Designed miniproteins, single chains, continued (3). Designs and how they scored, part 48

Each design is a single chain, and the fold is of that chain. pLDDT is the mean over its residues in the fold that is shown.

## One batch from the design tools (miniprotein)

Design m9648
Fold by ESMFold2-Fast:
Structure m9648 (fold): chain A 87 residues (1-87)
Amino acid sequence: EWEELIKEAYKAAREGKYEEALELLEKAYELAKTDKEKALVLVQEARILHAAGKTEEALEKLREALELAKDDPELSAAIEEAIAELE
């Protein structure tokens, strides 16, 4: 269910509808049950924010995702790489 909302958000973002995309991701975050699922949603929010030119907000979302992914070494490494690429 939350994964389907992420797909819908990316379709909206492709059309430049960034506000609608972020609303869909907010709903996905509410449906996410685990820290890993929440971290994955925050990573998607960061990508949409960066596409919208809001790099500072994107970095903030990635740092939140990193905190939630602290016990997942592979996801943490991927988030750290994304942070480094935006800085």
Scores: mean pLDDT 84

Design m9649
Fold by ESMFold2-Fast:
Structure m9649 (fold): chain A 90 residues (1-90)
Amino acid sequence: SALEEARAEFERAHAEALAALRRLAEEHPELLEEPAVRAQLAAFDAALRAAGEAIRAATSDEELAEALRRGAAVLREAAAFAEELLARAE
C-alpha cells in the first residue's frame, strides 16, 4: 500500500540520515561548529518538527503517507548535506 511504502521510505531515510550525521560527528566534529553548518542543521530540525506535527495531525492513511514522504524528503536532504561535508573533508 502507499502507506506501507511511505513508512518504509521514511524508516530508510531516517537510518541513512542518522548514519551520515553520526559519521560526521565522529570523524569531523569541527565541521558541526561552522556557523553555516549549524544554521542548515537548525533548518532541517525545524522542517523535521513540522513533518512530525503533520504525521501526528494526519486523520487518514493518505495524509499520513504524504506527511511521512515529506519527512523522508527532509531526512534525505540532511543525509546528502552530511555526505557533502564528509566529501569536502577528504
Scores: mean pLDDT 88

Design m9650
Fold by ESMFold2-Fast:
Structure m9650 (fold): chain A 58 residues (1-58)
Amino acid sequence: TEAKRANKEYLEELKNEISDEELKQIDAEMKAVRGETVTSKDELSGYDVLEYYLRKPK
């Protein structure tokens, strides 16, 4: 439970630290998958950011 809470807070912090370049890459990915556009980091959930990073090549 405590570890899950810390993970959730980490994801929100990760969302807030997205650079403009990373936001553009996430926007392109979301357009391809959902047909929607992300214009600011405030529109992203921490889980969307995590999912984007998990899909990067190793």
Scores: mean pLDDT 60

Design m9651
Fold by ESMFold2-Fast:
Structure m9651 (fold): chain A 94 residues (1-94)
Amino acid sequence: MEAELKELKEREEKLLKELEELKKEDIEKAVKLAKEIAIEVRLEALAREKGVSVEEVRRALRGEVPVLSEEEKEAFRASVAKLEEHGKKLLEEA
């Protein structure tokens, strides 16, 4: 769990650095991949905090199980929206 979360964070950091270098060649694909990894890291963090699987966190976000509070669901959605905003700014600066 901890080692997997650390690996995902390291992959996110590496991709963010590569995005700065590749902005004019393939920035859209790089931004999408970085966003997907960042979302995965956040799902792993929530799963670790709640002591449940990533799949249960995904189910909770869909309203299928009461694992996450409304505040936690809103915080996750806000975090994803912030990632999308950052992606748009990176594309604008390319």
Scores: mean pLDDT 74

Design m9652
Fold by ESMFold2-Fast:
Structure m9652 (fold): chain A 83 residues (1-83)
Amino acid sequence: SSQTKDLILQAASVSSLIMSARIFLRLGFYEEAKRLALEAKELANQARKQATQFNAPSSIQKQIDTIIKQVNDVIDEINAALA
């Protein structure tokens, strides 16, 4: 469905933000890395809400849950670097 395709595109956008956050983290730009990671978290949570609302296929919902875990993992890495 078009809704499923939109969720896939949102998941791809979140993955891109995670990749950018990791690049900034590696380069020592911790505040920029955190900003991108928090933006990724907001988009991932919106995608999760939409997936539930539209009763998306279980495989898509599981993939979104995996991406949310990846977002939380990168936020934890950034917070550890800032401590």
Scores: mean pLDDT 88

Design m9653
Fold by ESMFold2-Fast:
Structure m9653 (fold): chain A 79 residues (1-79)
Amino acid sequence: MEEERREARRLGEEARRDAEVVRAMSPEQAYELAKEAIERTPKAALVAGIELARGYAEAGNLEGAGGVVDAMNDALSAQ
């Protein structure tokens, strides 16, 4: 559990550090990357989604942040 939470926080930190790359991503690309990351941290899926969405929003990509939120909602709906 703690390891997956640390991994989720690292994903958010990576998004913030790579702000130029994140800002250039489409919502569809953000969705697919977020879905993959959430699937790798199932016990911390909500934390991973929140950290990634924050990273995208802080980079100035609000549409990408929306894609991350959509991926999080789909993951929660799929169990």
Scores: mean pLDDT 73

Design m9654
Fold by ESMFold2-Fast:
Structure m9654 (fold): chain A 66 residues (1-66)
Amino acid sequence: GLEDLIPKDPELRKKALEALEEVKQGMQDLKTAPKSQIPAAIGRVLRAIGELINLKLEEERKERLS
């Protein structure tokens, strides 16, 4: 799952865990949100997923440059 995207680097991992918690919270909000608010809630979840992916890519980029 998304947990597989958590970096091994301690600093990046901390940020990734925060982003993962935001994804989990946003997904729970989507279950209870009025239909009028669903697009905004989806946007929040996608931003958190994007942050998680960016942190994993940052770890891989640093590894490739080493």
Scores: mean pLDDT 79

Design m9655
Fold by ESMFold2-Fast:
Formats: C-alpha cells, structure tokens, sequence
Structure m9655 (fold): chain A 80 residues (1-80)
C-alpha cells in the first residue's frame, strides 16, 4: 500500500528528532498499526492511530519536532 510506505518513511524522519525512549514507543505503535491493518481490525487500528497521534503531539511539545513533519504524519495516519 502506498499509504503504508509513506507512513513508514514519515515515521523514520520523525524518529530522527526523538529521544531513544520515544523512538521505542513510536516503533512499537507503528508495528501495532501495521499488524492491525493487515488483519483488517478497524477498531484496533483506530485505537493505535489515536495512540501514535497522541505520542507525536506530546513529542512535538517536549522534544521540539518540526511542525510540518507532525502535520504530515497525522494526515497520513488519518488516511489509513
């Protein structure tokens, strides 16, 4: 899926700006999103999308993430 490849690329760019602790959390949530998507588990997918979005908003405030990367990631998540 082109949207999944775009999500992976944006997450990799975002992770360059994160602490190692936040990188682990973001990777775990990305893996959970990919697995839920493969299963067609729409409810679980929406929960993990919400969780990753929340972590990224927290990271933007605490770790000074570029706002354009945050917006692009959130838009890509919502397109799943």
Amino acid sequence: SPVLEKLKQIVEEVMKHLSPEMQKEVRALLDAILEAYKRGDEFTLKLFILSLGAQIVIAERRENLPKDLVEELLKTLNSL
Scores: mean pLDDT 84

Design m9656
Fold by ESMFold2-Fast:
Structure m9656 (fold): chain A 86 residues (1-86)
Amino acid sequence: SEAEEAARLLNDTQRAELIQELSTKFNISPETAQALLDLYLSGERNPAVIAKTLDIPYGLARDMLHEIDVRVGVLALKSAVEKVTG
């Protein structure tokens, strides 16, 4: 599942780093960024559900979900390259 793949790619250091990046980029609390990441890792991908759950604007939830998807995709690609080169 996508949630299992994301959880496998995101260790504690990468989760902390992503939370800080989301908090800084979107000007939100680290707690809100962590709550959104937790919802993402649980398999929630609907920005309307996330926006309502976290009491944030729909556009913000959508944009943060997109950022997490991009970051997870980059980590997946990096992991694949590192398996070939090391």
Scores: mean pLDDT 78

Design m9657
Fold by ESMFold2-Fast:
Structure m9657 (fold): chain A 75 residues (1-75)
Amino acid sequence: SMEDKFRAAFEVVRASMRASIAQARASTDPRERHLLRSSVRGLARFVRDEARRLRVPEATREEIEREIAELLAEL
């Protein structure tokens, strides 16, 4: 389904977000931390925009928003 495809695509984006969060947390450079955090927030916005564009059902959007919130809390 479109939802399954969107979820599969989100898994790839989530892996990228996690890698950037880990790098930001390990970095001692304030500029690098800022750019990595900005990148993670940009990916979060992209996923939210794509979910709306593809008219992903509310329940699936809520699940993905919860996962995004958990990732952003680790920044």
Scores: mean pLDDT 87

Design m9658
Fold by ESMFold2-Fast:
Structure m9658 (fold): chain A 67 residues (1-67)
Amino acid sequence: GENEGLRAFLEGGRAAAEGRYDEAIALLEKAKELDPGFTRAADAEIAAIRRAQELGVRLTELPEVVL
């Protein structure tokens, strides 16, 4: 349901903020499976996490990050 998808999305964001990027991506992918309404938002967050990994910085240090 939407509540479960929202929960996974929020947990993914928290994991990303804590630097747990692989776990964050898995949680965001789970959010898309639980609630397809999160697909665009989760894909945007996954892209931001991948960008942080590419640049070797924390997600909160990216100029394009909106948590």
Scores: mean pLDDT 74

Design m9659
Fold by ESMFold2-Fast:
Structure m9659 (fold): chain A 82 residues (1-82)
Amino acid sequence: NRKSLAELIAELDAEIKSIEREMRKETDPQRLLELMQRFRAASMNKAMLMRLDDAVTQEEIERFLEASRERLREARERIREL
């Protein structure tokens, strides 16, 4: 028994929301980079399964990743100050 399409989409949605919460609280640059990679992969997989060819959804993903890139830069700067 393989998981249904609806079950896979629901799992990806839960995973994406979990990753978003972790990313907002994460201060370690290596861990934040891993979370960003997981977020991108899960979001792309969900979009593909839902057949989303929606520029708004793609823009939202990119805006979130850009904010996370700024946080990663700040975390790297803090390490240099230690």
Scores: mean pLDDT 73

Design m9660
Fold by ESMFold2-Fast:
Structure m9660 (fold): chain A 93 residues (1-93)
Amino acid sequence: IEISPEEREEFREILKQNPTFQELYKKLKEAVKKGDEEEAKKYAKELVKFILPHASEEEVEELAEKIIELAKKDDEEGILDLLFEGWLEETLR
């Protein structure tokens, strides 16, 4: 299925306005700023599980590591894109 740029943008806007996403992302950024890798991993995993509740533990760990690296770069759009791709693969299986 070919996903339009409009569908990707709609997903981003929905997540940016979601209180749970905003709180978890804030906690993740605070943990990254403190250099607390365990706390950052905890919140990154909670973000992944919030968007992808049926992802395997291996998939959650892999995505959480990528989210932490993007958070270290202040790349919110990259995190949203990564979560969208994961959501798309899980939902369209």
Scores: mean pLDDT 78

Design m9661
Fold by ESMFold2-Fast:
Structure m9661 (fold): chain A 95 residues (1-95)
Amino acid sequence: SSILDALEAAGASPDLLRAARETLRLIDELRQLIKNKAPNSEIKKALEELERAWRETERLGLEEIERTQDPALIDAFYRLRQLVLDARNDAGSSL
C-alpha cells in the first residue's frame, strides 16, 4: 500500500502503522464484499468493523500529527481518511 509506505516513511509510530494497516485491510474487505454483491448483513458488519478500526486510527493519527506537525505524516493520514470516506460512501450506496 502506497499510503502505508508513506506513513512509515514519515516516521509513524508502530501503533499507528498497525492501526492503519488494519484499517486498509478492512477497506479492501468491505470493497470486495460490495463488488461481489454480498448480503446486506455482511456489508453492514464489515462497515461497522471499519468504523471501529478507523476511530482508533484517527485518534492515534491526530495525536501524532499534533506532536510532530510533519507535513508528510499529515498528507499520508488525510489520504487514508479519504479512502475511509470513499469506502463508507460506496457501502451506503450499496445498502
Scores: mean pLDDT 90

Design m9662
Fold by ESMFold2-Fast:
Structure m9662 (fold): chain A 66 residues (1-66)
Amino acid sequence: SEGAELAAEALAAAKTAAEALRAGRDLQSNGKVTPEEAAEGARRAAEAGQASDAQAAMFYTGVSSA
């Protein structure tokens, strides 16, 4: 099913985003990373991973708000 494949890809992208967020959190504790820099890190990860724009945008929008 198309949904199952998209869900698996979204889950993998979420995992990568969550780990990038955790790394950003540690830097944020030291006052080294701004929310803007965290968003830029997420964008770099999306570029490097070459994830689907629609899927990455949907997930990162939610993660940035959380």
Scores: mean pLDDT 58

Design m9663
Fold by ESMFold2-Fast:
Structure m9663 (fold): chain A 107 residues (1-107)
Amino acid sequence: SHMHELQRKLIYLEALAGMAMIMLAVARRTGVLPSKSVLDNMEARFREIVDEIIRLDPSLSPAMQRLDELFRQMIDALRQGDLDQAEAYLDEVIGLLDAMTQQVRAR
């Protein structure tokens, strides 16, 4: 169903946020930042899924655009090695994703 497809795509965004969390933890522990190609691919894939969600449910567009902006800012912070700023943006991404997942599930 349309709602199951939305829920599945939100889970994909949660998986990308989870990968970012792991990369941040590794960077804090080892001082090794993720490669440019990994960060570029994550940013591109997150944006693709956001666009897919907006096509499925245009009412989510403002929240999805904010989510994409926050994720991009998190990736930019990781590129610069600003782990504290990356963590702050990641916390906002997770919070917004959780709220959206709960809203979609309630429908």
Scores: mean pLDDT 89

Design m9664
Fold by ESMFold2-Fast:
Structure m9664 (fold): chain A 100 residues (1-100)
Amino acid sequence: SMEEEKQKLEAAEKIVETIEKKLDKIKDENLKKALEKLLKEVREQLEKNELNMEALVRAVGAFHVATSASIELLEEIRRLARKDATVEDLERTLELIEKE
């Protein structure tokens, strides 16, 4: 539905914003640069009211690698990679990123 699509876009935007705020905590300059590029790609899609879930999954995955984040976040990344990823899956991903 249009409402669900809007909620997915809003959740994805919050995920990108939260990761952007945590970029200064990444010590590996190459991983930071790679993540910044992936975040820019997702940001450009969101500015067009579009969301490529594969691009978002790559960005969150790069954040997980760069921060040595929890196994719980890895499990949510795997859920987001499914064709049927829900608003609730995105909101759970956001909560786990906020804890890092």
Scores: mean pLDDT 83

Design m9665
Fold by ESMFold2-Fast:
Structure m9665 (fold): chain A 105 residues (1-105)
Amino acid sequence: SLKDHYNTFLKRLANEGVLSADEIAYLEKVLPESHLNMLSKQPAPELISPFYAAIYYAGSSDLPVNYRRAAKSLKTALKYEPSLDPRLKAILVKSAAYLEAKSEK
């Protein structure tokens, strides 16, 4: 499920010191499971929602290609959702940089 991918992504961000415990708690508060469930109800959510695609690939198998797809999708989400609150935007920018670093080969 998208929730399982999200939890995997959050664990990666925490375990590699990309986000502090406070930043992860904030991300879970502003992007809760209920919001992810709403995204999952869209037709072809991975094509319509760059956020859905970013979370899906960021929480997939530990392969550079998945991190590349996740980074590209998250950057697209940040470009087309400029009304994100500044703290959430900063957290997602740090997350995108991590995904880009993991995509290098």
Scores: mean pLDDT 77

Design m9666
Fold by ESMFold2-Fast:
Structure m9666 (fold): chain A 100 residues (1-100)
Amino acid sequence: SRLEEEAREKLRQAIEDLRRAAEAERRGDLPLAEEYARRASEVLTPLLEAVRRVLAGEPESVSFDLVYEALGVRDREAQRRLLEEVRRFWQQRLAEERAA
C-alpha cells in the first residue's frame, strides 16, 4: 500500500543517511556525520540513539516498536508487514556482505 511504501522509503532513507554518517565519522568528518545523523533523527530518533551508542562502542539492538511509532505506522498488521520488509532488507544486505 502507499502507506507501507512511504514508511519503507523513509526507513531506507534514514538507514542510508546513517551509513553516510558512519562513513563521515570513519573519515574524521564530524560536522558532516552530525548533519546526516540530524536528518535521520527527524524521522527515526530512537534509531539515531541506538546508532550513537553503537558508534560509542556499545552494541545494541534497535527497537522497532519505537521505529514504528516514529514512522506513524499504527496498525499492527501493517507493522507486521513492515517488519517482514525490514527483515528481507537485512537478509539481502547480509547476503551481499557475505558475497563480497
Scores: mean pLDDT 62

Design m9667
Fold by ESMFold2-Fast:
Formats: structure tokens, C-alpha cells, sequence
Structure m9667 (fold): chain A 62 residues (1-62)
């Protein structure tokens, strides 16, 4: 479950980054958080994954 949640968050980041590079405005943190909601993760772990996803997106578009 956790590994699956992390993989899906990774895919969402990739899609969001492609949209940002295409000139669209996308809230990466919100999209990742919405995806993680269906997994029922502990809030602390959910926010940790969101933070890592945000950092990764920034690195990919910087």
C-alpha cells in the first residue's frame, strides 16, 4: 500500500511537471494530496510524501 501510494504520487508529479513545462499552472502539492487520500495514510506520512513530491517537482522544473 505505501509503496503503491508513493509510485502513484511519482506518476502524478511526472504528469504535473509536463503540464508546467507546457505553460500550465498546476498545484503539485494539491494533486498529490488528493491522490493519497484514497490510500487512507496517516496524516504525518501523507504530508511527508507530499513534501518529497513537491521537492522533486521543483528539481525537475528548475
Amino acid sequence: MLEEAEKEAEEVVREAVEKIKAGEKVNVSQLVREVLDKYGLEEEKKEEIVRKAEDRAIAMIS
Scores: mean pLDDT 79

Design m9668
Fold by ESMFold2-Fast:
Structure m9668 (fold): chain A 80 residues (1-80)
Amino acid sequence: SADEIREEFRNDPELQEAARRAIEFLKANPEVAEELLKLFEKDREKFFEELRKLLIENGLASEENAEKLVALSETGLEEV
């Protein structure tokens, strides 16, 4: 459930650090953030796929933590 994903995130300092690094990366790369936002509006499945790749390829998260951050982002986007 969404609550289980949020609880896992709150209890994992490494996931919290990975999320912070991802946010800092997107702030430093606004063009990348804009492209991800456009992708989110057109194709949510592709958005989550590209977000996962971004996290892994830029060393922002391990493969395991990238999967967890993608799951958390899906939860967070329900609040928009």
Scores: mean pLDDT 77

Design m9669
Fold by ESMFold2-Fast:
Structure m9669 (fold): chain A 85 residues (1-85)
Amino acid sequence: SKKRVAIDSGLTTDPLPPDTQQKLNQWSKTAKLISAPISEDMTNPLERLQLQHAKPDLVIVASSINTEALEKNVLPGVPIEQLDK
């Protein structure tokens, strides 16, 4: 099975930083990219459940996201990369 990368759908509406775009371009050949709403509030149970159900190996989020809350309450043990919007 391919590796899974969940990316904040808000980040995909704008051009990504070159380094991140290069990583995603390389990963798109060997991994499944999953666009998901990952809002700063993370209090929406549906968004949390959708992320958990996707079983990502990596999550890419905006730098405004509380990564401690995401790691502890939503996706424990999954690596998280932050991008400035």
Scores: mean pLDDT 69

Design m9670
Fold by ESMFold2-Fast:
Structure m9670 (fold): chain A 74 residues (1-74)
Amino acid sequence: SEKDKLKEEIKKILEEVIEKAKEAGLYDLAQRLEKSLEQVLEIMETMSIEEARLLKDIVEHEAKLLLEEIEKLE
């Protein structure tokens, strides 16, 4: 389904940030992001497709900013 694709895309985006945080030694941030991923995926089960798309766009934008900040620390 389209919602399953959106969930997969969000999971891939957040997993990339989690791995980069771990590589940078930011283990507490990585753990918090793993918890946030679980919560986001649960919330998405009850969302409309329109809400899920908006959430994916927000997560993608925030993840991009966070990745740029992590790269500056390396």
Scores: mean pLDDT 85

Design m9671
Fold by ESMFold2-Fast:
Structure m9671 (fold): chain A 59 residues (1-59)
Amino acid sequence: ISDEELEGLAALPAEAQVPFLERMGNLTLSEAERAALLALTDRAARVAWLREKIERAHA
């Protein structure tokens, strides 16, 4: 997954993110994880966070 794709995903509302994460191996975010992601003000930080979660889903 490219950084540009992850940046686009980080910009999507939660409802649009859920189907994508399901397709990436049924990765689900807890309420606390979702709150932590949404609390990040830097888009680059959100991209890095999503990339790590997606990579772990493929491990």
Scores: mean pLDDT 62

Design m9672
Fold by ESMFold2-Fast:
Structure m9672 (fold): chain A 81 residues (1-81)
Amino acid sequence: SVEEMLKELQRKVEELRQLIEENRDKMTPRQAALFMASLTVAQGALSYNQMMVDKGADPKLVEENLKSEIEFVESLIEEVR
């Protein structure tokens, strides 16, 4: 469901935040800045999709957007590792 996908994205965004924090000492300043920028984009996507749900947007379009955002955050998690 859209609600479960929103919760999944929220969990993965939090996991990404924690991994960035745990690996800060291994990052260059540039790498840290890029990961923090990507985290901000992911947080924005979570907020935007929640707003679309609240406004009664087409569930199928929201699910497609959430799937893409989850894949984006998963890719970032793999890159931090």
Scores: mean pLDDT 87

Design m9673
Fold by ESMFold2-Fast:
Structure m9673 (fold): chain A 100 residues (1-100)
Amino acid sequence: SADEEIRRLVEEVLRILEEILNNPELSREEKMKKLKEAAELIRKAAEIIKRHNGSEELRRLVELAEKGVKAMYLYLLSGDESLKEIARRNLERARELLRK
C-alpha cells in the first residue's frame, strides 16, 4: 500500500540518520552522500503523499524526517552541537510515530 511504502521510505531515512549519528568512522563526504540519499527518499515519500492524499500522521512523519535531515546537514556544515541534538530529537519523534 501507499502507506506501507511511505513508512518504509521514512524507516530507511531514519536508519541513515542513525548511522551518521552513531558511526564516527564515516568521513564528512560519506555523511553528506548519505544525507543526499535520505533527501531523495523524503522527496519520494512526499510525492506519494501528494498523489494518494496521505493522512495527517504520514505527513507529520515525513515532516519530522525532513527536519532531522536538514538539521544534520546544517550540523555537518557548522559543527553546531545544538543542530545535532535537533536531528536526534526529530529522529526519535519519527521513530515513535512509526511504532503506531
Scores: mean pLDDT 87

Design m9674
Fold by ESMFold2-Fast:
Formats: C-alpha cells, sequence, structure tokens
Structure m9674 (fold): chain A 96 residues (1-96)
C-alpha cells in the first residue's frame, strides 16, 4: 500500500472505533481525512503532499486533545497517541 493511503486508512479505522462514544468527533475526523485525500489528488509534488498530510494530522491532534481534556476518555488518548506516531513517521519522510 502507498504510505499516504496507509495513514488515511489507519486514521479512519481509529475514528470508527470512537464513533459509539464520540459520534460528532468521529464524523469530523473522517470528513477531514476525505477532504485531504481529495486535495492531495491535485498535488503533483510529493513534499507538498507530505506537508499537507502533516497539517491534517496536526488538526486531528488538536480536536482529539480538546475532547480528551474535556471527557478524560482513554480511547481518545489511544487515538491521539496513534496520530502522534503517524505524524512522527510523516516528519521522518520530510527529513529524508
Amino acid sequence: MAFLEEVFDEVIEAAREILPHHPELSQLIIRTVERTRQELQTIEDERRRLLMLEMTLGSIEIHLSVEYKVTGDPILKEFLDKVQELSDRVAALLEA
């Protein structure tokens, strides 16, 4: 699988896992990923695609962090940790 699609699939899977307890946040994250996927189709430069993905992951981290601070739900912390790991992987590719 292409790395970008792997990242999108992992984020969507994690968003589906939080759906029963955080339906609005889950839908927001899925919508954000799908919008970014569409935007990346118009971008030919790999570095620009990675930077846009990094910014999208950053936006998702903010929303997860806010909801986690409000609710204390550990499932949000698990998702946040996954998004941070994916963000680190994208940053490593940008340095290569």
Scores: mean pLDDT 85

Design m9675
Fold by ESMFold2-Fast:
Structure m9675 (fold): chain A 98 residues (1-98)
Amino acid sequence: DQEIYDRVVELMRQGYSVGEAIEIVAKELGISKETVEDAVLSVLIRKYGRERVERAMGALLMLLSDPSVSKEEALEAVAKRFGLTLEEAEILYYLSGV
C-alpha cells in the first residue's frame, strides 16, 4: 500500500490530478482504480488514524458548502488544521466523492 501511495503522490507533484494519478498507477500495476483508492485511504488511516481522516473529510465538505470558499482555500485550511500535506488533503477531497 505504501508504494502505491508514494507513486500517487509523486504523480500529483508532477502536475497530475488525483484521479489521473490513481488511473496511471492502476494501469502501471495492472490493478483496479478502486484497489488504488483503497490502498491510498488505508495509508492515510494508518498515518493519521480513522477519526482524524473522517474529521478532515467532514471539514472539507463543510467548508465547500459555502460558495464563497474556493477549493484551494478549503484544501489549505484543512491541511493546516489537521496536519496533512496539501496532496493528502486533495486525495481526501477526491475520495469524499465530491
Scores: mean pLDDT 85

Design m9676
Fold by ESMFold2-Fast:
Structure m9676 (fold): chain A 89 residues (1-89)
Amino acid sequence: MEEKQKAIELAEQAALARMHVEGNRLLAEGTMTDERQEELLRRREETVARTREVVTDPSVPEEEKQKVYDDAQAELAQNLGELRDTRAA
C-alpha cells in the first residue's frame, strides 16, 4: 500500500514538473500563451488534488481509488501529448 501511494505521488509530481518545463519552453519560443499554460497547469493541479483526496480517503473502496487514478493518468497522457506535438510542430 505505502509503495503504491508513493509511486502515485512521484508520478504526479514528475508529470507537473514536465508540464512546467515544456510549457515554459514553449512560452519562451512564442508558441504558447501565458493564459493557455496557466489553464493547463491549473486543470492538472485540480485533477491531482481530487485524485489525492479519493486515494487517501479510507472510506473509498480500493477498486474505486484505482479507477480514479487510472482516469487521471489517461488525462495526463493526453495533456502531455498535446504539449509534445506543439513542440514538434
Scores: mean pLDDT 69

Design m9677
Fold by ESMFold2-Fast:
Structure m9677 (fold): chain A 65 residues (1-65)
Amino acid sequence: SGAKNAAAAKEAAAKGDAAAAMSATHEFQLNGDGESAKIGAEYAKKAGSSPAAAETAERAWQRAL
């Protein structure tokens, strides 16, 4: 499900592993949840930038899902 893949992406992003987060969001996209996949991809990108950016992105992603 999209929610399962989104949770995996968020967890990877929280660990600072942007590549793993992107892989999880790719699975999200393949399951036909395009809107959530876009949010997850942005979250993964921000997680690779800084912890503060990751926290902000996580709050936004929680609202979108």
Scores: mean pLDDT 58

Design m9678
Fold by ESMFold2-Fast:
Structure m9678 (fold): chain A 112 residues (1-112)
Amino acid sequence: SMKIEELLKKLKEALERLKEALKKEDSKAMTEAIKEIIKTTQELILEALKEEDLEAAIKVLEEAIKILDEAIKIAKEALKKGLIDKSVVLELEITLGIARIVLGVLRTLYEK
C-alpha cells in the first residue's frame, strides 16, 4: 500500500512537469514526462494487482486514470503544435486502456 501511494505521488508530479513543459513548449521535457507517466502507471497497475486491500487499489487506480485522461488532453494539444510524436500519444492511450481494463476487473472482484 505504501508503494502504491508513492507511485501515485510520482504520477501527479510527472503530470505537473508535463503541464510546465507544455507552457515552455519544451518538446524533450514533454516526451520525458509522458514516458515517466507511462512507466509509473505500468508499475502502479502491477502493484494494484498485488494489493490485498481491493478498495485501496481501486481508489488509487481511479485517481491514476484521471491523471492519464488529463495527460492525454495535454499530449493531444502538444501534438497539434508539432511538439511531440504521434507514437507517444498512442502509447499513453494504450496505457489508459490497460488501466481501465484492470480497474474493471478489480471492481468486479470487490462487488462480488
Scores: mean pLDDT 88

Design m9679
Fold by ESMFold2-Fast:
Structure m9679 (fold): chain A 66 residues (1-66)
Amino acid sequence: GEELAKKAEEHAEQAKKAAAEGDIDSATEHLNKGHEYLMEAIKQKDYESAARANKALAEALKAVLA
């Protein structure tokens, strides 16, 4: 459940930090790892955790693309 959302949120924050430092490779790795947790939440039909993970990863992606 909630544990998958927390792991995705943690990776989203690390991606944002890496992007702010100009480390796009590290930011991309963290986004990919966060997406793995999002997909696992969807597979488990935990749509509340999936929604939280998706929101955090979307915000992180916006930071990487800025």
Scores: mean pLDDT 84

Design m9680
Fold by ESMFold2-Fast:
Structure m9680 (fold): chain A 83 residues (1-83)
Amino acid sequence: LERAIREALEALKRELEERTKNAEEETREGIEELLRRAEEAAELALEGRLAEARELAEEVLETLRRAGALTPAAEAFLEAVRA
């Protein structure tokens, strides 16, 4: 589980960085904030605080969906945290 969460987080980081390559400054800043929250969710999951980790990961996923920046890596990250 820990490896799956770390790998999913790394994949999410890479995909978000690619998405921000040609994005407007405001959108880029918003995605960077979401990445920080995803990192926090991963840390919570690794600490065994799975309920809080899942809630935070779901918030990140919903925000990315609303921003039109939803990636396969983001969905995989939520599923890894839910597992």
Scores: mean pLDDT 74

Design m9681
Fold by ESMFold2-Fast:
Structure m9681 (fold): chain A 64 residues (1-64)
Amino acid sequence: SVREQVRQMNEQLIQQARDLEKQIKALREEHDKKEADEKIREMRKQFDQQILEVQKQMEELVKQ
């Protein structure tokens, strides 16, 4: 069902956010602060864009 698909998409985004925070922590420990900060900024920007696209897809599914 559409509702189940939307729920699963939200759960996947939550899990991806948790995984991203773990990766960010590892980058801060393994790299120079400036290099880590630049990579982290880009990763967060890409994830924010992905969230917006997934939210749009969920809205399209609900409208159908």
Scores: mean pLDDT 81

